# Designed miniproteins, single chains, continued (4): the designs that were tried, part 29

Each design is a single chain, and the fold is of that chain. pLDDT is the mean over its residues in the fold that is shown.

## One batch from the design tools (miniprotein)

Design m12983
Fold by ESMFold2-Fast:
Structure m12983 (fold): chain A 104 residues (1-104)
Amino acid sequence: MEEKLRELAERYLELVEKKAKEKGLTLLEPEEREKLIEQLIREMKELIELAEKDPEGLLEELLEAIKESTNPDVLEQLRLVAEILEVGGHTELAEAIRKALKEH
């Protein structure tokens, strides 16, 4: 499970770095990148724990974020959230989020 969360964190950072490079912004040093990956993995574990504690409240919050967002970066982050939840075993929440994103 942690290996899958690490893969998701690395994929997200690659997308962030690609966009930064296209804008001429400074790319992250390897040490900074690893620190951010570890932080993202911790945040992903917290998200899975929140889904176990309050799945309905989390779903409501994420569906509202999808409805309110016109920013493609935020929508991409919400797609990542669905993948994190699926890795954590919350397949029904992940499918609900993906459906909302597809309708957006």
Scores: mean pLDDT 78

Design m12984
Fold by ESMFold2-Fast:
Structure m12984 (fold): chain A 63 residues (1-63)
Amino acid sequence: SMEIEEKKKEMEKYEEEYQEMQRFSEQSQEDPERSRELNSENVGFLGEGQEKKDKAEEIRKEL
C-alpha cells in the first residue's frame, strides 16, 4: 500500500541522514584543527544524528 511505501521511504531517508552524519564525524577525526573548530556545532550535530537513528528505528517497528 502507499502508506507502507511512504513509511519505508521516510525510514530510508532517516537512515541515510544518520549514515551521512557518521561519515562527517569520521572525516572530522582526520583533521584535529577542524574538529576543534566544530566543537560547539558537534554537540548539536551528534544529537541530530541520534534523533534520526531513533526516528528510523521507530518507523522500522511500524513496518
Scores: mean pLDDT 68

Design m12985
Fold by ESMFold2-Fast:
Structure m12985 (fold): chain A 87 residues (1-87)
Amino acid sequence: ITDSDVSKSVSGALTFLVAGLPDLVPKSHREDVALTLHQIFTSSSNPSTVFTKTTLRRILKFLQDNELDKKSDKIKHLVDLIKSALS
């Protein structure tokens, strides 16, 4: 059973992150957005083909500014994946 309201909020929040508007992401959904991003990165053999370097830097800043990497090992792994893709 998926919470459809949470799924809709996560989808909208991901759009705001890609547009460079992370402040528009609801605080209650930021962890779910980060977990969704982790799924996208782990499902892609090359994350840099999915996101531009500018978008990757925006995602990294969003994750670090909200200390989401301290909430989940999956989000910490996502931070490491983005840093690797940026180096």
Scores: mean pLDDT 68

Design m12986
Fold by ESMFold2-Fast:
Structure m12986 (fold): chain A 69 residues (1-69)
Amino acid sequence: MSLTRDDIVEVLKQLAKEIPKYKDLLLKAAKQVGEAKDRDEIAKVLRELASQLDDEALLKFSEALEKAS
């Protein structure tokens, strides 16, 4: 993954401003990514987040990660 931990945290914080419905969930994920020990823990947080987002929020998340790369 070309994205740094800080890049992922920033993407999640930005999405929390753009998708108020998932603000608390996205901010919790940003904190968990920032505190993660390794790439596997980051991947686990992102998988759990993705499972809780609807299709529209998932599309915005995917687009934001691709733009940050």
Scores: mean pLDDT 79

Design m12987
Fold by ESMFold2-Fast:
Structure m12987 (fold): chain A 76 residues (1-76)
Amino acid sequence: SEAATLAELREAFRLAMEGLLAEARADPAASPETIERLEELREEAERRLAAATSVEEAEAIVQEALERAYALLDEA
């Protein structure tokens, strides 16, 4: 069902962001500012995902958020 796929996408995104934040916290190249921006990005993306009503919309949100997360890490 679409609801089950949406729940899986939300959980996958949560786990991916937890992993990225854990890596950033362990990375000596990552600044506290970069970590804070990653946390803000996660919060915003999670709100958008909670409001998403289609798998297509949720996939786009996840893709955009992960691309932004990697870009933030590259700025460190």
Scores: mean pLDDT 84

Design m12988
Fold by ESMFold2-Fast:
Structure m12988 (fold): chain A 81 residues (1-81)
Amino acid sequence: SIEEIEKKVKEAKELFKKGDIEGAVKLITELIREYNITDEEALNLFKQAYNYAAFDKDYEKAVEYLEKAAKIIIEELKKRE
């Protein structure tokens, strides 16, 4: 459901803020798999969020890019009904 996606995204954002990159990536990977996310833009935004957190230690940008990816996913799922 959209509510479950929002919950997992919120949890992943908190993990990025704490610097728990492995935990955030695990939640994002589970979300991608569970909802069969194939949108290339959303997947690229998740990748950018990971790169900002893992390599740049820029957790604010990691959260920003995760939120951008989540918005695309939520909009696509709303269209699927």
Scores: mean pLDDT 83

Design m12989
Fold by ESMFold2-Fast:
Formats: C-alpha cells, structure tokens, sequence
Structure m12989 (fold): chain A 104 residues (1-104)
C-alpha cells in the first residue's frame, strides 16, 4: 500500500500540579476540536485519533496518520503549538512526548 507516516503524541497534565476535573475536561475538549480542525484543513492528514486513558484522566495519546513525513511533522508542530497555547490559557502545566514512524 502507499507509505504513511504515523506520529504519536503523548500529552500528560503534570500530576504534581493541582487541576480541577472541569479544567481537565475543558483542555481535552479544546484539544479534540484542534485535532478535528487539523484533519479538515490539511488534505495530507488522513486521520487524527485521540485516545484518553481510562485509568488516567490526565493522560491522552494522539495518533496522526499522514501521507508523508513532512505532513506528519507539520501536523505534530500544529498540535504541539495548540497544546502549549491551550495550557497557557487554562493555567495548567503539560508534558508532551512525540514519536514519528514511517510505515509501508
């Protein structure tokens, strides 16, 4: 099949900082809207999946499927910038880890 790039972004709300459940839900809602917009605006982004850990409400895994590494890196950058902006607006601290893989 066509080659794809898969980007995995792990976003964790820092467990050392007290945050209300309402603020956690608002952060994830805004992040989901950003992911939805990214998938809509960039035709090289085939899928964006947000998986919330059922055992940890502070942990979310985002998977981006892109037609190329360049598109995957562009999408990852947009999501990272959005995460940082939303976190600042809500007054929370987040930890972000990124992994990029090229697949067949």
Amino acid sequence: GPRFTVVTIVVEIDPSVPVSEETIERFWERLRETARRLAREDPEIKRVVIFQSPGDPRLVVITIVAESREAGERAARRLREAVERIARELGIKVNVKEHIEDLE
Scores: mean pLDDT 84

Design m12990
Fold by ESMFold2-Fast:
Structure m12990 (fold): chain A 76 residues (1-76)
Amino acid sequence: MPVPVAEAMRRAATEHGLEEAGRQAADTYDTLSKVSSGGHALTTALNIVNTAAMKADKPEAAGEVTGAAMRAYLNV
């Protein structure tokens, strides 16, 4: 079964110490994907994770969460 985009982001963020940002991003994606494009929902959610990663000085975590979300979004 393909992993939902929100769940993929939440798991990857948690693995890299950004659990709360991952939860906020997942909730934001689920909410926005109901009322806007999936691309807009994805970009908005990833901005939450990227901001948290920069504040935590973990730029690699931002890349890993983005990769996990993109794989789920593209169903690969």
Scores: mean pLDDT 81

Design m12991
Fold by ESMFold2-Fast:
Structure m12991 (fold): chain A 90 residues (1-90)
Amino acid sequence: VEALRATLRALLAAARAREAALKAAITSEEDKERWEEREKKAPELLKKTTEYLIKTYSLEELRALVEEAQRVNPLAESLEALLRALEHLA
């Protein structure tokens, strides 16, 4: 379980760094407004995603989701929810 948490923390750090770089690169007001709306919704999405993961998946299934996360650039909120779900079930 600790190896999965370590992997997920590394992915989360990378995702946050990517999102910070993307935000810094935004030059249009429209894209800036879209980013701000996303940030406003992030806490509610995090809560709902975490509750869904805990309710729906076993620890073994969450392990598979972490492996899939390594193949894509998931949103920081999705990685945070997965980390919280692993901490709850472990």
Scores: mean pLDDT 74

Design m12992
Fold by ESMFold2-Fast:
Order: sequence, then structure tokens, then C-alpha cells
Structure m12992 (fold): chain A 85 residues (1-85)
Amino acid sequence: MEEVERIEAAVEEAEAQLEAIREELRRAAEEGMSAEELRRLADYIRALFEKAAEFLEKAGRTELAERTRALGEEAARAALEAAEA
């Protein structure tokens, strides 16, 4: 399934680059992204990763779905942390 393969590759890449993602979110806040924009981004990230995880779960990729949910929560938390700084 090409969609599952794309999501799997994206999740693995994002997991490897999570620290870089956190730094980019901090930089966005420093460069003028508002706290409200960062909170909306956190909500969007959580929703997007939950939809991806549900798709993976329906495709029988339960372990990857759980990893996707965990990654989404960590990325959303990073955006919320940047909003509170």
C-alpha cells in the first residue's frame, strides 16, 4: 500500500529528526509566530497524526500506528512548549 509506505517513511524520518523539529518550533516563536498560532499548530499536528495512526491501524500496522500517535503527541507538546515561552 503506497500510502502506508509513505507514512511509515515519514514517521521514521520525523522520529529521527524530532530534536530538530523542536528547535525549529522554538525558532518560529522567537521570529514572531504568536502563541495562538503555535497552539493552533499543536492542535493541527495532533489531529493530523491521529488520522494517520487510524489509517495505519485499519491497514493492520498497529505498532506503527502507536508510534505515529506518540510522535504526534511529542511534536504537539513541542509546539505548546514554544507557545508558553
Scores: mean pLDDT 78

Design m12993
Fold by ESMFold2-Fast:
Structure m12993 (fold): chain A 93 residues (1-93)
Amino acid sequence: GHMQQQAQQQVRTIFARMRRASAAAVRRTVAQIARRLRAIGQRAAADRILALTRASKAALIRQSQRIVFDAIRTMTDDQIARFIAAINQMAAQ
């Protein structure tokens, strides 16, 4: 629906910014995304992202984005609304 498309667009934007960021900034942002996914009940997706501890910057971005997109496809409307709010808070920081 519209909210899933909005979430996917915001995720594409944040991951595009990460491609230009330092490796340390990418790891912090990815950890924040994992924490927010866990908070809304997407625990499996969060755990898969956190398992990427030894990934290169490029691999971390690519694999995390895929995991997040897959998670969005399984989200309830409530989970999508909470996830969009979380991404907006991260963009404001």
Scores: mean pLDDT 84

Design m12994
Fold by ESMFold2-Fast:
Structure m12994 (fold): chain A 87 residues (1-87)
Amino acid sequence: SDGEKAREAAERLIEVAKELSEEVKEGIKKAVEIAIELGKSPAMYALLEDLTEEVEKDPSSIKKVEEAARKAYEGAEEEKKKAEAEK
């Protein structure tokens, strides 16, 4: 399923980008679960694949990847709040 692919992509990013802070790693996992709830698993999967490829090609990009991952988690939480408020 698309949700399972997103979870696997998150595990791969965390394994490749071990230097990510624990908060960002937890945030990535939470962002995936929110994306699954909102039916946005394919978009989350694509984002996580892109971030993984960026780290694999250039390990010095870890700070940019951490910023992108943090922004994705914060965006997912805000979208969840909006979806719950607009029901």
Scores: mean pLDDT 79

Design m12995
Fold by ESMFold2-Fast:
Structure m12995 (fold): chain A 80 residues (1-80)
Amino acid sequence: SEMGEINKKVGEILRLVMEDKNVTEEAFSRMSELARKILESEDKEERLQLVNELMDIVKEVASPETQEKIEKLVEEIKKV
């Protein structure tokens, strides 16, 4: 299902940020809340806005390697 694909990709994003030592617990908490809102959203436009907000935090706190991997996952979410 569409939501099943989004759920899998969002879970992978949270795993990557959890494993990144540059990401603070506070930043992870903020990203986890956005991830929850993405999964609860039934509106594609709202999901795109939330995904962009998540990516803004990733760009501020995550390593370049983690940023690149998450950008690919975000692009996949936007295509669903």
Scores: mean pLDDT 84

Design m12996
Fold by ESMFold2-Fast:
Parts: structure tokens; C-alpha cells; sequence
Structure m12996 (fold): chain A 69 residues (1-69)
């Protein structure tokens, strides 16, 4: 059902946001430790966080499309 699909995407959006925040927190800790030594790891973690945020935005866009129907 439409309501169940929307709720699924909302829950996935929350979970993706939590994953993105966790990755960003790890990146900040490495940056505080030694930004030069961990540059590649920090960049990778931030790219992964951005990927999760993009997936969350896709879910929000999907919810908006479903609500238009």
C-alpha cells in the first residue's frame, strides 16, 4: 500500500542519516588525530557519508513522487 511504501522510505531515510553521521564522526576523529596521515581514510569516510545522504535524498524524492499520486 502507498502508506506502507512511504513509511518504509521514511525509516530508510532515518537509518541512512544515522549511517552518514557515524561516518562523519569517524572522519572528524581521524582528522583531529592526524589529518595528513589519515587523508585518504578521511576522504573515503566523507565520500561514503555523502553517498548515504544522497540515498536519503532519493528516498525523500520518492516519497514526494508517491504523495503526488
Amino acid sequence: KLEEEIEKYRQETIDLGKKANSLEDKARKLEAENPEKYKQEIDTLRQEAESYRKKAQENLDKIAELEKK
Scores: mean pLDDT 83

Design m12997
Fold by ESMFold2-Fast:
Structure m12997 (fold): chain A 83 residues (1-83)
Amino acid sequence: EELKRLEEEVKRLTEEVLERLAGNPALQGLARQAVEAGKEGLLGVAELVVEQMGELGASEETLELVREAARKAAEVSELKEKL
């Protein structure tokens, strides 16, 4: 139940980020990479990707949504590993 809720929230946040980055395929690709790193439990890698997105002109609001999506993706992975 909690796992499915977090997975849906990760999906929602990721889709919102991609909509905000519509017309910028490079930033959309980086956002997907940050969320994927989160899913793998690699939050340090996700943060480095978010920093790169900021250098490329993504808004702080969009960067915070990517950070939240990556963190929640990591929570999903932790719950799956816990059995």
Scores: mean pLDDT 83

Design m12998
Fold by ESMFold2-Fast:
Structure m12998 (fold): chain A 78 residues (1-78)
Amino acid sequence: DREKTLEKIAKKLAKPLEAGDWEEFKKKLEEVLEELKKNKEDPATQAHIEGLLLQLNGEFSPEALKKMEEARKLLEES
């Protein structure tokens, strides 16, 4: 289930993000993506995570952080 997978990811990332631990934040994103790839689970969710990871790793900016927080809230409300 994509919704639950994304919620789980957002929840794992929320704490490092709030703490300003950017390296831990990226590391957890990479770990989840790696697990999904190894298990060949939900290619659509993999693409979503890759998009988020690319945005966050490429753009260390307030806009990137805001987009991630917006995604997290949407997933939690779902």
Scores: mean pLDDT 64

Design m12999
Fold by ESMFold2-Fast:
Structure m12999 (fold): chain A 72 residues (1-72)
Amino acid sequence: SAEDRALLEEAGELLDKAGVLLVLGREDEAQRLVTKANELLAKVGLPTIDPATVTLEDVQRLAALVREALAK
């Protein structure tokens, strides 16, 4: 749906920003963005990440899933 697409686009943008913040060592800011992304991902039925234990690999893997969902 158009609503699901908007949620996926926003979640993807939040995950991309979180990845940049993790590279910069800004873990608290990255965790806040992951928490917001999780709320959107849950609404569209995609997996979520634990913000407290999030890694760059987790963010990149989930961002790839969001891109795949947007391609459908």
Scores: mean pLDDT 86

Design m13000
Fold by ESMFold2-Fast:
Structure m13000 (fold): chain A 55 residues (1-55)
Amino acid sequence: MKGWSKEKVKKAGKGAYELAQSLRAPQEAIDYAKKAAETGNQEDLDKAEKLLGVG
């Protein structure tokens, strides 16, 4: 789950990235999920989830 550690955000970001690609999501959602997976930033993960319609 998001929100506590950089490692958890990175894992969630990787999952969101894979999901976004599978759903053919907007490029912005894919880009934010990738950023969250690389940096562990909560705000990037939140933006990806919002764009995917799950946030």
Scores: mean pLDDT 75

Design m13001
Fold by ESMFold2-Fast:
Structure m13001 (fold): chain A 96 residues (1-96)
Amino acid sequence: SIDKLLEEAKKAGLSEEDLERLREIAELLRELQRRAAEINASLPPEEAERRNLELALETAERIKELLKDSKNPLMKEILEKAEEEIKELREALAAL
């Protein structure tokens, strides 16, 4: 969902400032993937689940912070998706 919106935004001819935001988001998502792999390799499944949810929440909060000042409608859509993901991740952590 969010990855698809990022590709659509790149194709829509965004401002240089919004393109920089997208590059930072892409790097945060690459870091998330690398750290999640390390967590999964190092911890038992139950502990890995908690750590991965915490890591995903931290990443989603950072994405939200990057997008909060954008006026572009596609960037606002990505922000709304990040806010919904934050809510879902908080609920998942509370259920553990």
Scores: mean pLDDT 83

Design m13002
Fold by ESMFold2-Fast:
Structure m13002 (fold): chain A 77 residues (1-77)
Amino acid sequence: EEEKKIEELYKEAVKAIDEGNFEKALHISALLASMGRLGEAREILDKVLSKAPDNEEVQKQVEALRKNIDSIEAIKR
């Protein structure tokens, strides 16, 4: 049931990236990270960067979220 919600969030993030809605994808990545799904969160961030290589504002948001994920990972052993 929780796994199904995570899968739905991941699919929604991928769809948002395909539609150019990077804000929604970044928001879902942050939610997944808060749920301890650091791998899925990082995959979304990587996909965002691949689709928006020239968008410095999006790149800065991705870098901030990556630092947040790294901090969460450091706390979880």
Scores: mean pLDDT 81

Design m13003
Fold by ESMFold2-Fast:
Structure m13003 (fold): chain A 68 residues (1-68)
Amino acid sequence: MEEERKARVERLKEAWEKGPGELGKVIQDLIAEGYSPEEVTELLGEALGRKPVPLMTPAEAQAWVDAQ
């Protein structure tokens, strides 16, 4: 469980390093895998070392990342 969560966080962190477009793709992939938008935004906040943002759709999460 925690190890799987860490793997998802690392995946998001790697995608962020490659750029916001890649990060958005990973966010959508996680939603497709069964993660809720709330869970994805929590993982994203952890991956970026920032506080979690409010629940949002994959498109809104992409916009949030672009605004950072």
Scores: mean pLDDT 68

Design m13004
Fold by ESMFold2-Fast:
Structure m13004 (fold): chain A 55 residues (1-55)
Amino acid sequence: SITNFLKLPEYERNIIKDVILGKLTVKEAAERLDLDEVTFVERLKQLGLYQYVPK
């Protein structure tokens, strides 16, 4: 939800926005957050944002 997204640190919110805008790949974003790609994708799904990621 937007409420859960807004509770994230600004750095993490900016990375997620860049992924949605197509400026970063999921892999690049996960690396920047020190997460594995699977964990990052699950986080996006929990936030309801994975559907907005460009294919």
Scores: mean pLDDT 82

Design m13005
Fold by ESMFold2-Fast:
Formats: sequence, C-alpha cells, structure tokens
Structure m13005 (fold): chain A 59 residues (1-59)
Amino acid sequence: RVEEVKANLEKAAEIMAKMGFTPEEIERAAYRAAQVTGLSEEDAREVAEAFKKANEKAL
C-alpha cells in the first residue's frame, strides 16, 4: 500500500517538476496526498522524506 502510493506520488512529482513547480511545492503536495489517502503520520513522513531526497538529487 505505502509502496504503491510512493510510486504514484513519485510519478506525479516528476510531472510537476517538468511543469516548473519547486521541490518544496512538490514535497507539500506529496505529503498532503499521502495524508488524504489515510496513511499514518509515520508513513506520510516517510513518503515526504523520500520525495525531498529525490528532488534534491534531480537538481
């Protein structure tokens, strides 16, 4: 479940980055989406951290 949400959010982040959104905006969107899907706070944090790390490397 968490892995599937992660993969979908990573795909969305790539699209958002191509559209000119900042890493901070992408991270916020990912964290919000993870929370809305009913993930625990711990799982939501894990997803947000993975996004932050991936976006830092994409620069």
Scores: mean pLDDT 67

Design m13006
Fold by ESMFold2-Fast:
Structure m13006 (fold): chain A 99 residues (1-99)
Amino acid sequence: SMEEEEKKNEENIREVEKILKEEFEKIKKEKGLPPGTKEAALELAREIGKSIHPEAEELVVELLLLQHEGATTGKEEEQKKKINELVNKILEIKKKKEE
């Protein structure tokens, strides 16, 4: 059912958000808080992605840019599909690293 698919997508999003938050907290403890610039935020996104897997670097950057754009443009439904695709790819990469 669509409800089961939506629930699974929400669970996957929460899992990736938890991973990103845990990696951010590790980086914050080691290097301190980054400057509040857009450039520093992008560098942080790349570092978070690399800490998960080198192949996840661009996916994490794209995910965080889409989430920021969704919040500013209101195109949430169009971006939701792309966010779900990126979330699933990140989880697949992490699973391969653990196997």
Scores: mean pLDDT 74

Design m13007
Fold by ESMFold2-Fast:
Structure m13007 (fold): chain A 82 residues (1-82)
Amino acid sequence: MVTLVFEGASYEATAAIAKAVLELARKYPGVRILEVTPNRVVVETPESARDALIEAIQKAAKEAGATVTVTDLNTGETRVVS
């Protein structure tokens, strides 16, 4: 299991991220939202779903016209997706 933190540029971006995670959770067992705030969504995912999750968030960010920062809490790696 991997914990990823997604930080949106706006409330609308964060809501779009949360929606994308919930849709992905229907397809990939083990994807769960742990926390939602106006600027942040914390997600637990199996390693096998990690890339699909990041891709879904990148798509949601592009549709919202926003950038999203992704932090992997297991490794400390941070990347920006848009």
Scores: mean pLDDT 80

Design m13008
Fold by ESMFold2-Fast:
Structure m13008 (fold): chain A 102 residues (1-102)
Amino acid sequence: SMAAAREALIAAIDALVAQLEELRARVEARAAAGTLTLDELEAARAAASAAVSALRDQAADFLARASEEEAAELQPHLERLQAVELALQALLDALAAALRAA
């Protein structure tokens, strides 16, 4: 059903948000320890981008066949994903700049 598909997609978004927040914490901890490399930052960025892209494709497929009401229920979860992605990207950019300056 569309309701089951929506529930599964929301769960997948919430899981990815948690994974991105955990990735941010790991990157911050490695940076604080002085052990973080540019290659590790590139790998983290690539992994995050791939995961978000795959989930956005799933969301786009759902939204193409969703009602306005179903789309409205999904929207806050997509907005949270975008906010977490932007925060992670800003952190990775700042850390890359700091490593290049060192």
Scores: mean pLDDT 89

Design m13009
Fold by ESMFold2-Fast:
Structure m13009 (fold): chain A 87 residues (1-87)
Amino acid sequence: LSDEEVKEAQQMFLEKGGEAARLIEENSPKPIPSGVIHDALGGASMAIARGDYEGAIELIETTLISFAGMSKEKAREIAKKVVEILK
């Protein structure tokens, strides 16, 4: 990952991570630990910075299924919205 991509990911996470976290919290049937949300959003920001939008969606989707018990369909819907907020 280039220094420019790392800076873009950090800026994305700092500016938009709070909005993305709120969307996850509002749509989660169960509370997800803040550290899990933080790690997922950080990883998604890095994926977006390198142009891997599908990887970012899959990371958020997997987190929502595993920690919030969301269906695959609902998790993917929310994951796509989270990625749109971050980019």
Scores: mean pLDDT 83

Design m13010
Fold by ESMFold2-Fast:
Structure m13010 (fold): chain A 88 residues (1-88)
Amino acid sequence: MLSEAEIEAIGELVRKTFLALGVPEEKANELGEYAAELARESGDRQVANRISLHVPEIAKRLAEGEITVDEAKEALRHIVETGKLKEF
């Protein structure tokens, strides 16, 4: 099982990555919270690794206006479930 500290660390990692790549704070906070929820649901220690590999691509697309926040959430869920980046 993931600890609460590990779950919070995953959400914070996602939030900071979105912020660093130009996503507005409100959207970055929402996506970080969503990533923490996905990590809690999965209980899989590999979730942090899977997310870290693909979050920069999602963040760039969101920052450039190519995808919505809802599409970014779907992409995060797909990564957690499959370990792969979703086709947009």
Scores: mean pLDDT 80

Design m13011
Fold by ESMFold2-Fast:
Order: sequence, then structure tokens, then C-alpha cells
Structure m13011 (fold): chain A 68 residues (1-68)
Amino acid sequence: MDYEAAYKKALEFGKELLERELSDEEIKERMREILEALGIEVPEDASLSELSDKLLEAIEKIFAYLQE
């Protein structure tokens, strides 16, 4: 699991969202990349809500890893 890589991807995703350049498909792809970097299994047919729920849970683990 790559917590640092996942955190970096999450920051890039947030930045892109602020710029509003992302389609729904791009948003879904960014979420998948973050979850996969964390070693979380992502079904091909996962909905945005399912990805969002998994990502929210994963964020706590990322922050725990980065706290020193």
C-alpha cells in the first residue's frame, strides 16, 4: 500500500475539482487510482457513491500514516 502516493493523488484530485476541469468519468477514475494505491479492491462497476464511501474511510488511514 502506497499511502504517500494515495495522498498525492488525493491532493491532485482536489486541485482538479477546484478548477472544475473534470468530467464524471474523470472523477471516478481519480477515486479509483487513490483507492488502488491504498490496496483497496475496486470493482469495475463501482458507483461514485460507493467509491466516495471507500475513499472517506481510507482518508483517515492516510492521515494516520502521515502523522509524525
Scores: mean pLDDT 72

Design m13012
Fold by ESMFold2-Fast:
Structure m13012 (fold): chain A 92 residues (1-92)
Amino acid sequence: SMEDIREETLKTAEESAREVKELTGSEEAGRLAREAVELLLEGPGDPELQAEAERKLKEAVELAEEKGGKEAGEIARKPYELLKELLEKEGA
């Protein structure tokens, strides 16, 4: 269900944000990654919201990689990739 998808992805985003903060010393990358997840959750079939979410994700990953290396970027990307996978399975 969409409620289960929302709960799981937001939980993953919170965990990811904590790990990214530990690696980068900054909350900004985790915040941007969470914003990307929230935008995609608002309108999974909306191309404008998806484009905004993709931009936020790119900013989050780039910032995480600059400060915490490739590992931080991979962690920052994780909740958004999970959301995409779950939405695809739901047919949204």
Scores: mean pLDDT 85

Design m13013
Fold by ESMFold2-Fast:
Structure m13013 (fold): chain A 63 residues (1-63)
Amino acid sequence: SALEEAIAQIEALAQQLAAKIAAATGQTPTVTVEIIDGRTAVVTIKVGDTTYTQTVDLDELLA
């Protein structure tokens, strides 16, 4: 489905960011993707004491 493909794209973007952070810090990131309202995905990447959060509009991604 289009929603599943959008989630997969968000996960891919999160993994790319996580890889860059891992290369910069030498730490293994943890990645979490949450759907808040059925239209907004919140991607959280945690590396040591640092947390990065990215919000993605699923309607915009699917358009």
Scores: mean pLDDT 76

Design m13014
Fold by ESMFold2-Fast:
Formats: structure tokens, C-alpha cells, sequence
Structure m13014 (fold): chain A 75 residues (1-75)
């Protein structure tokens, strides 16, 4: 369940962003989430959070990170 929520927030963040580089990072994070590479997905999501200037984008990425953390804690 938490994997699906993380993926949904990553996709929403990509849709919110007008920055092509941020969209590429979020797309790669979504690919890592699908593949089960949760640590790599988290690293890319954290990079987007640190680069983001838009508060709405930051909130969506923060929620994605939260759900990725829940997946990691279960392993």
C-alpha cells in the first residue's frame, strides 16, 4: 500500500513542477519505486525537495518521502 501512495505523490509532484530537470528526477524516482529501489527513490525525492522553490511541490515530495520511509521500515 505505502509504495502505491509514494508513487502517486511522486507523479503529482512531477505534474505540479514546470521545471524539466525536476520532472526528470521525479520520473526516475517513480521508476526506482516501481523497481523496489526505495533507497535510490528516497535520495532523488530528497534532492527534488532541496531544489524546489514551490511550497506545493515541496509538500507533495515530503508526502512521497514519508510513504517511502514507511516501505523501508517494513523491510
Amino acid sequence: MDKKEALEYAVKAAEESKNVDIQKLLTQAAVYLIQGDYELAKELLQEVYDRAKNEELKKLVEEAIKYVEKVIEKE
Scores: mean pLDDT 82

Design m13015
Fold by ESMFold2-Fast:
Structure m13015 (fold): chain A 81 residues (1-81)
Amino acid sequence: PLVHAVLEVVAESEEAIKKAYEAARNTPGVTHVSMGISPEDPTHALMGVTAESREALEQAIENMRNVEGVTEVREVVRSTR
């Protein structure tokens, strides 16, 4: 079943936020990534990640956390379709 999560991402720079988005999108088994950047703080973003498996979602989160300049990736909600 497809799984999705809403993640709060905090980074040192807008560039690190963009790299976190790319890391999630480029994770095998991730089917969709959406991003909303805070208009008052470009270093804070909310990202929706949809993956074909729990393992793919976990790998995407780990890849995002491993981006240089990303200080926090917090899972806000997870659901299975």
Scores: mean pLDDT 83

Design m13016
Fold by ESMFold2-Fast:
Structure m13016 (fold): chain A 78 residues (1-78)
Amino acid sequence: MLEELEREIAEALEALGVPREVAEEAAKSVANAVKGGQPDLALHELRRLLEEAGASEEVVRRAVEIAKRLIDEALKRM
C-alpha cells in the first residue's frame, strides 16, 4: 500500500522533470507522513523538498495536486 504510494509519487515527480534522487526522497517523506496519520504534513514536506531542490512554482503546484489525489486514494485503501 504505502510502497505503491511512494512509487506513484516518485514516478509523477520524475514525469514533471524532478531529478530521480529528489523525487525518491520526496516520495519517501510523503509516504512516511501518511503512515504517521499526517497527510497535511505530507503535502507540506513535499512542497518544502521541491522548493529546496529548485523546482519552479508551476512544478511544485502540479506535484502537490497529484500527491493530494494519490494520498486520498491510498487513505481510502487503508
Scores: mean pLDDT 82

Design m13017
Fold by ESMFold2-Fast:
Structure m13017 (fold): chain A 81 residues (1-81)
Amino acid sequence: VEEVLERLARLAQQIYDLLKDDPAVQEAYRETAARVAQALADGDVRGAAQALRDFALSFKDRAPPELQEEVDRAAAELERA
């Protein structure tokens, strides 16, 4: 799960960097960061990964196709982990 968490964190950051001028994306990213911090404080690595997955899936359609494929693969890996 830790490896998938790291990949989802990078993917979420890439999506944020592409869409950072959108206030809705900024707000969602801030909320996601808070959820991740809380989950990790509680020892819930899966919950942290799910928060990052949810963010990435919410905005993936606005990302390039290659990044969308990476998000789909990481989300599928989390479901199997």
Scores: mean pLDDT 83

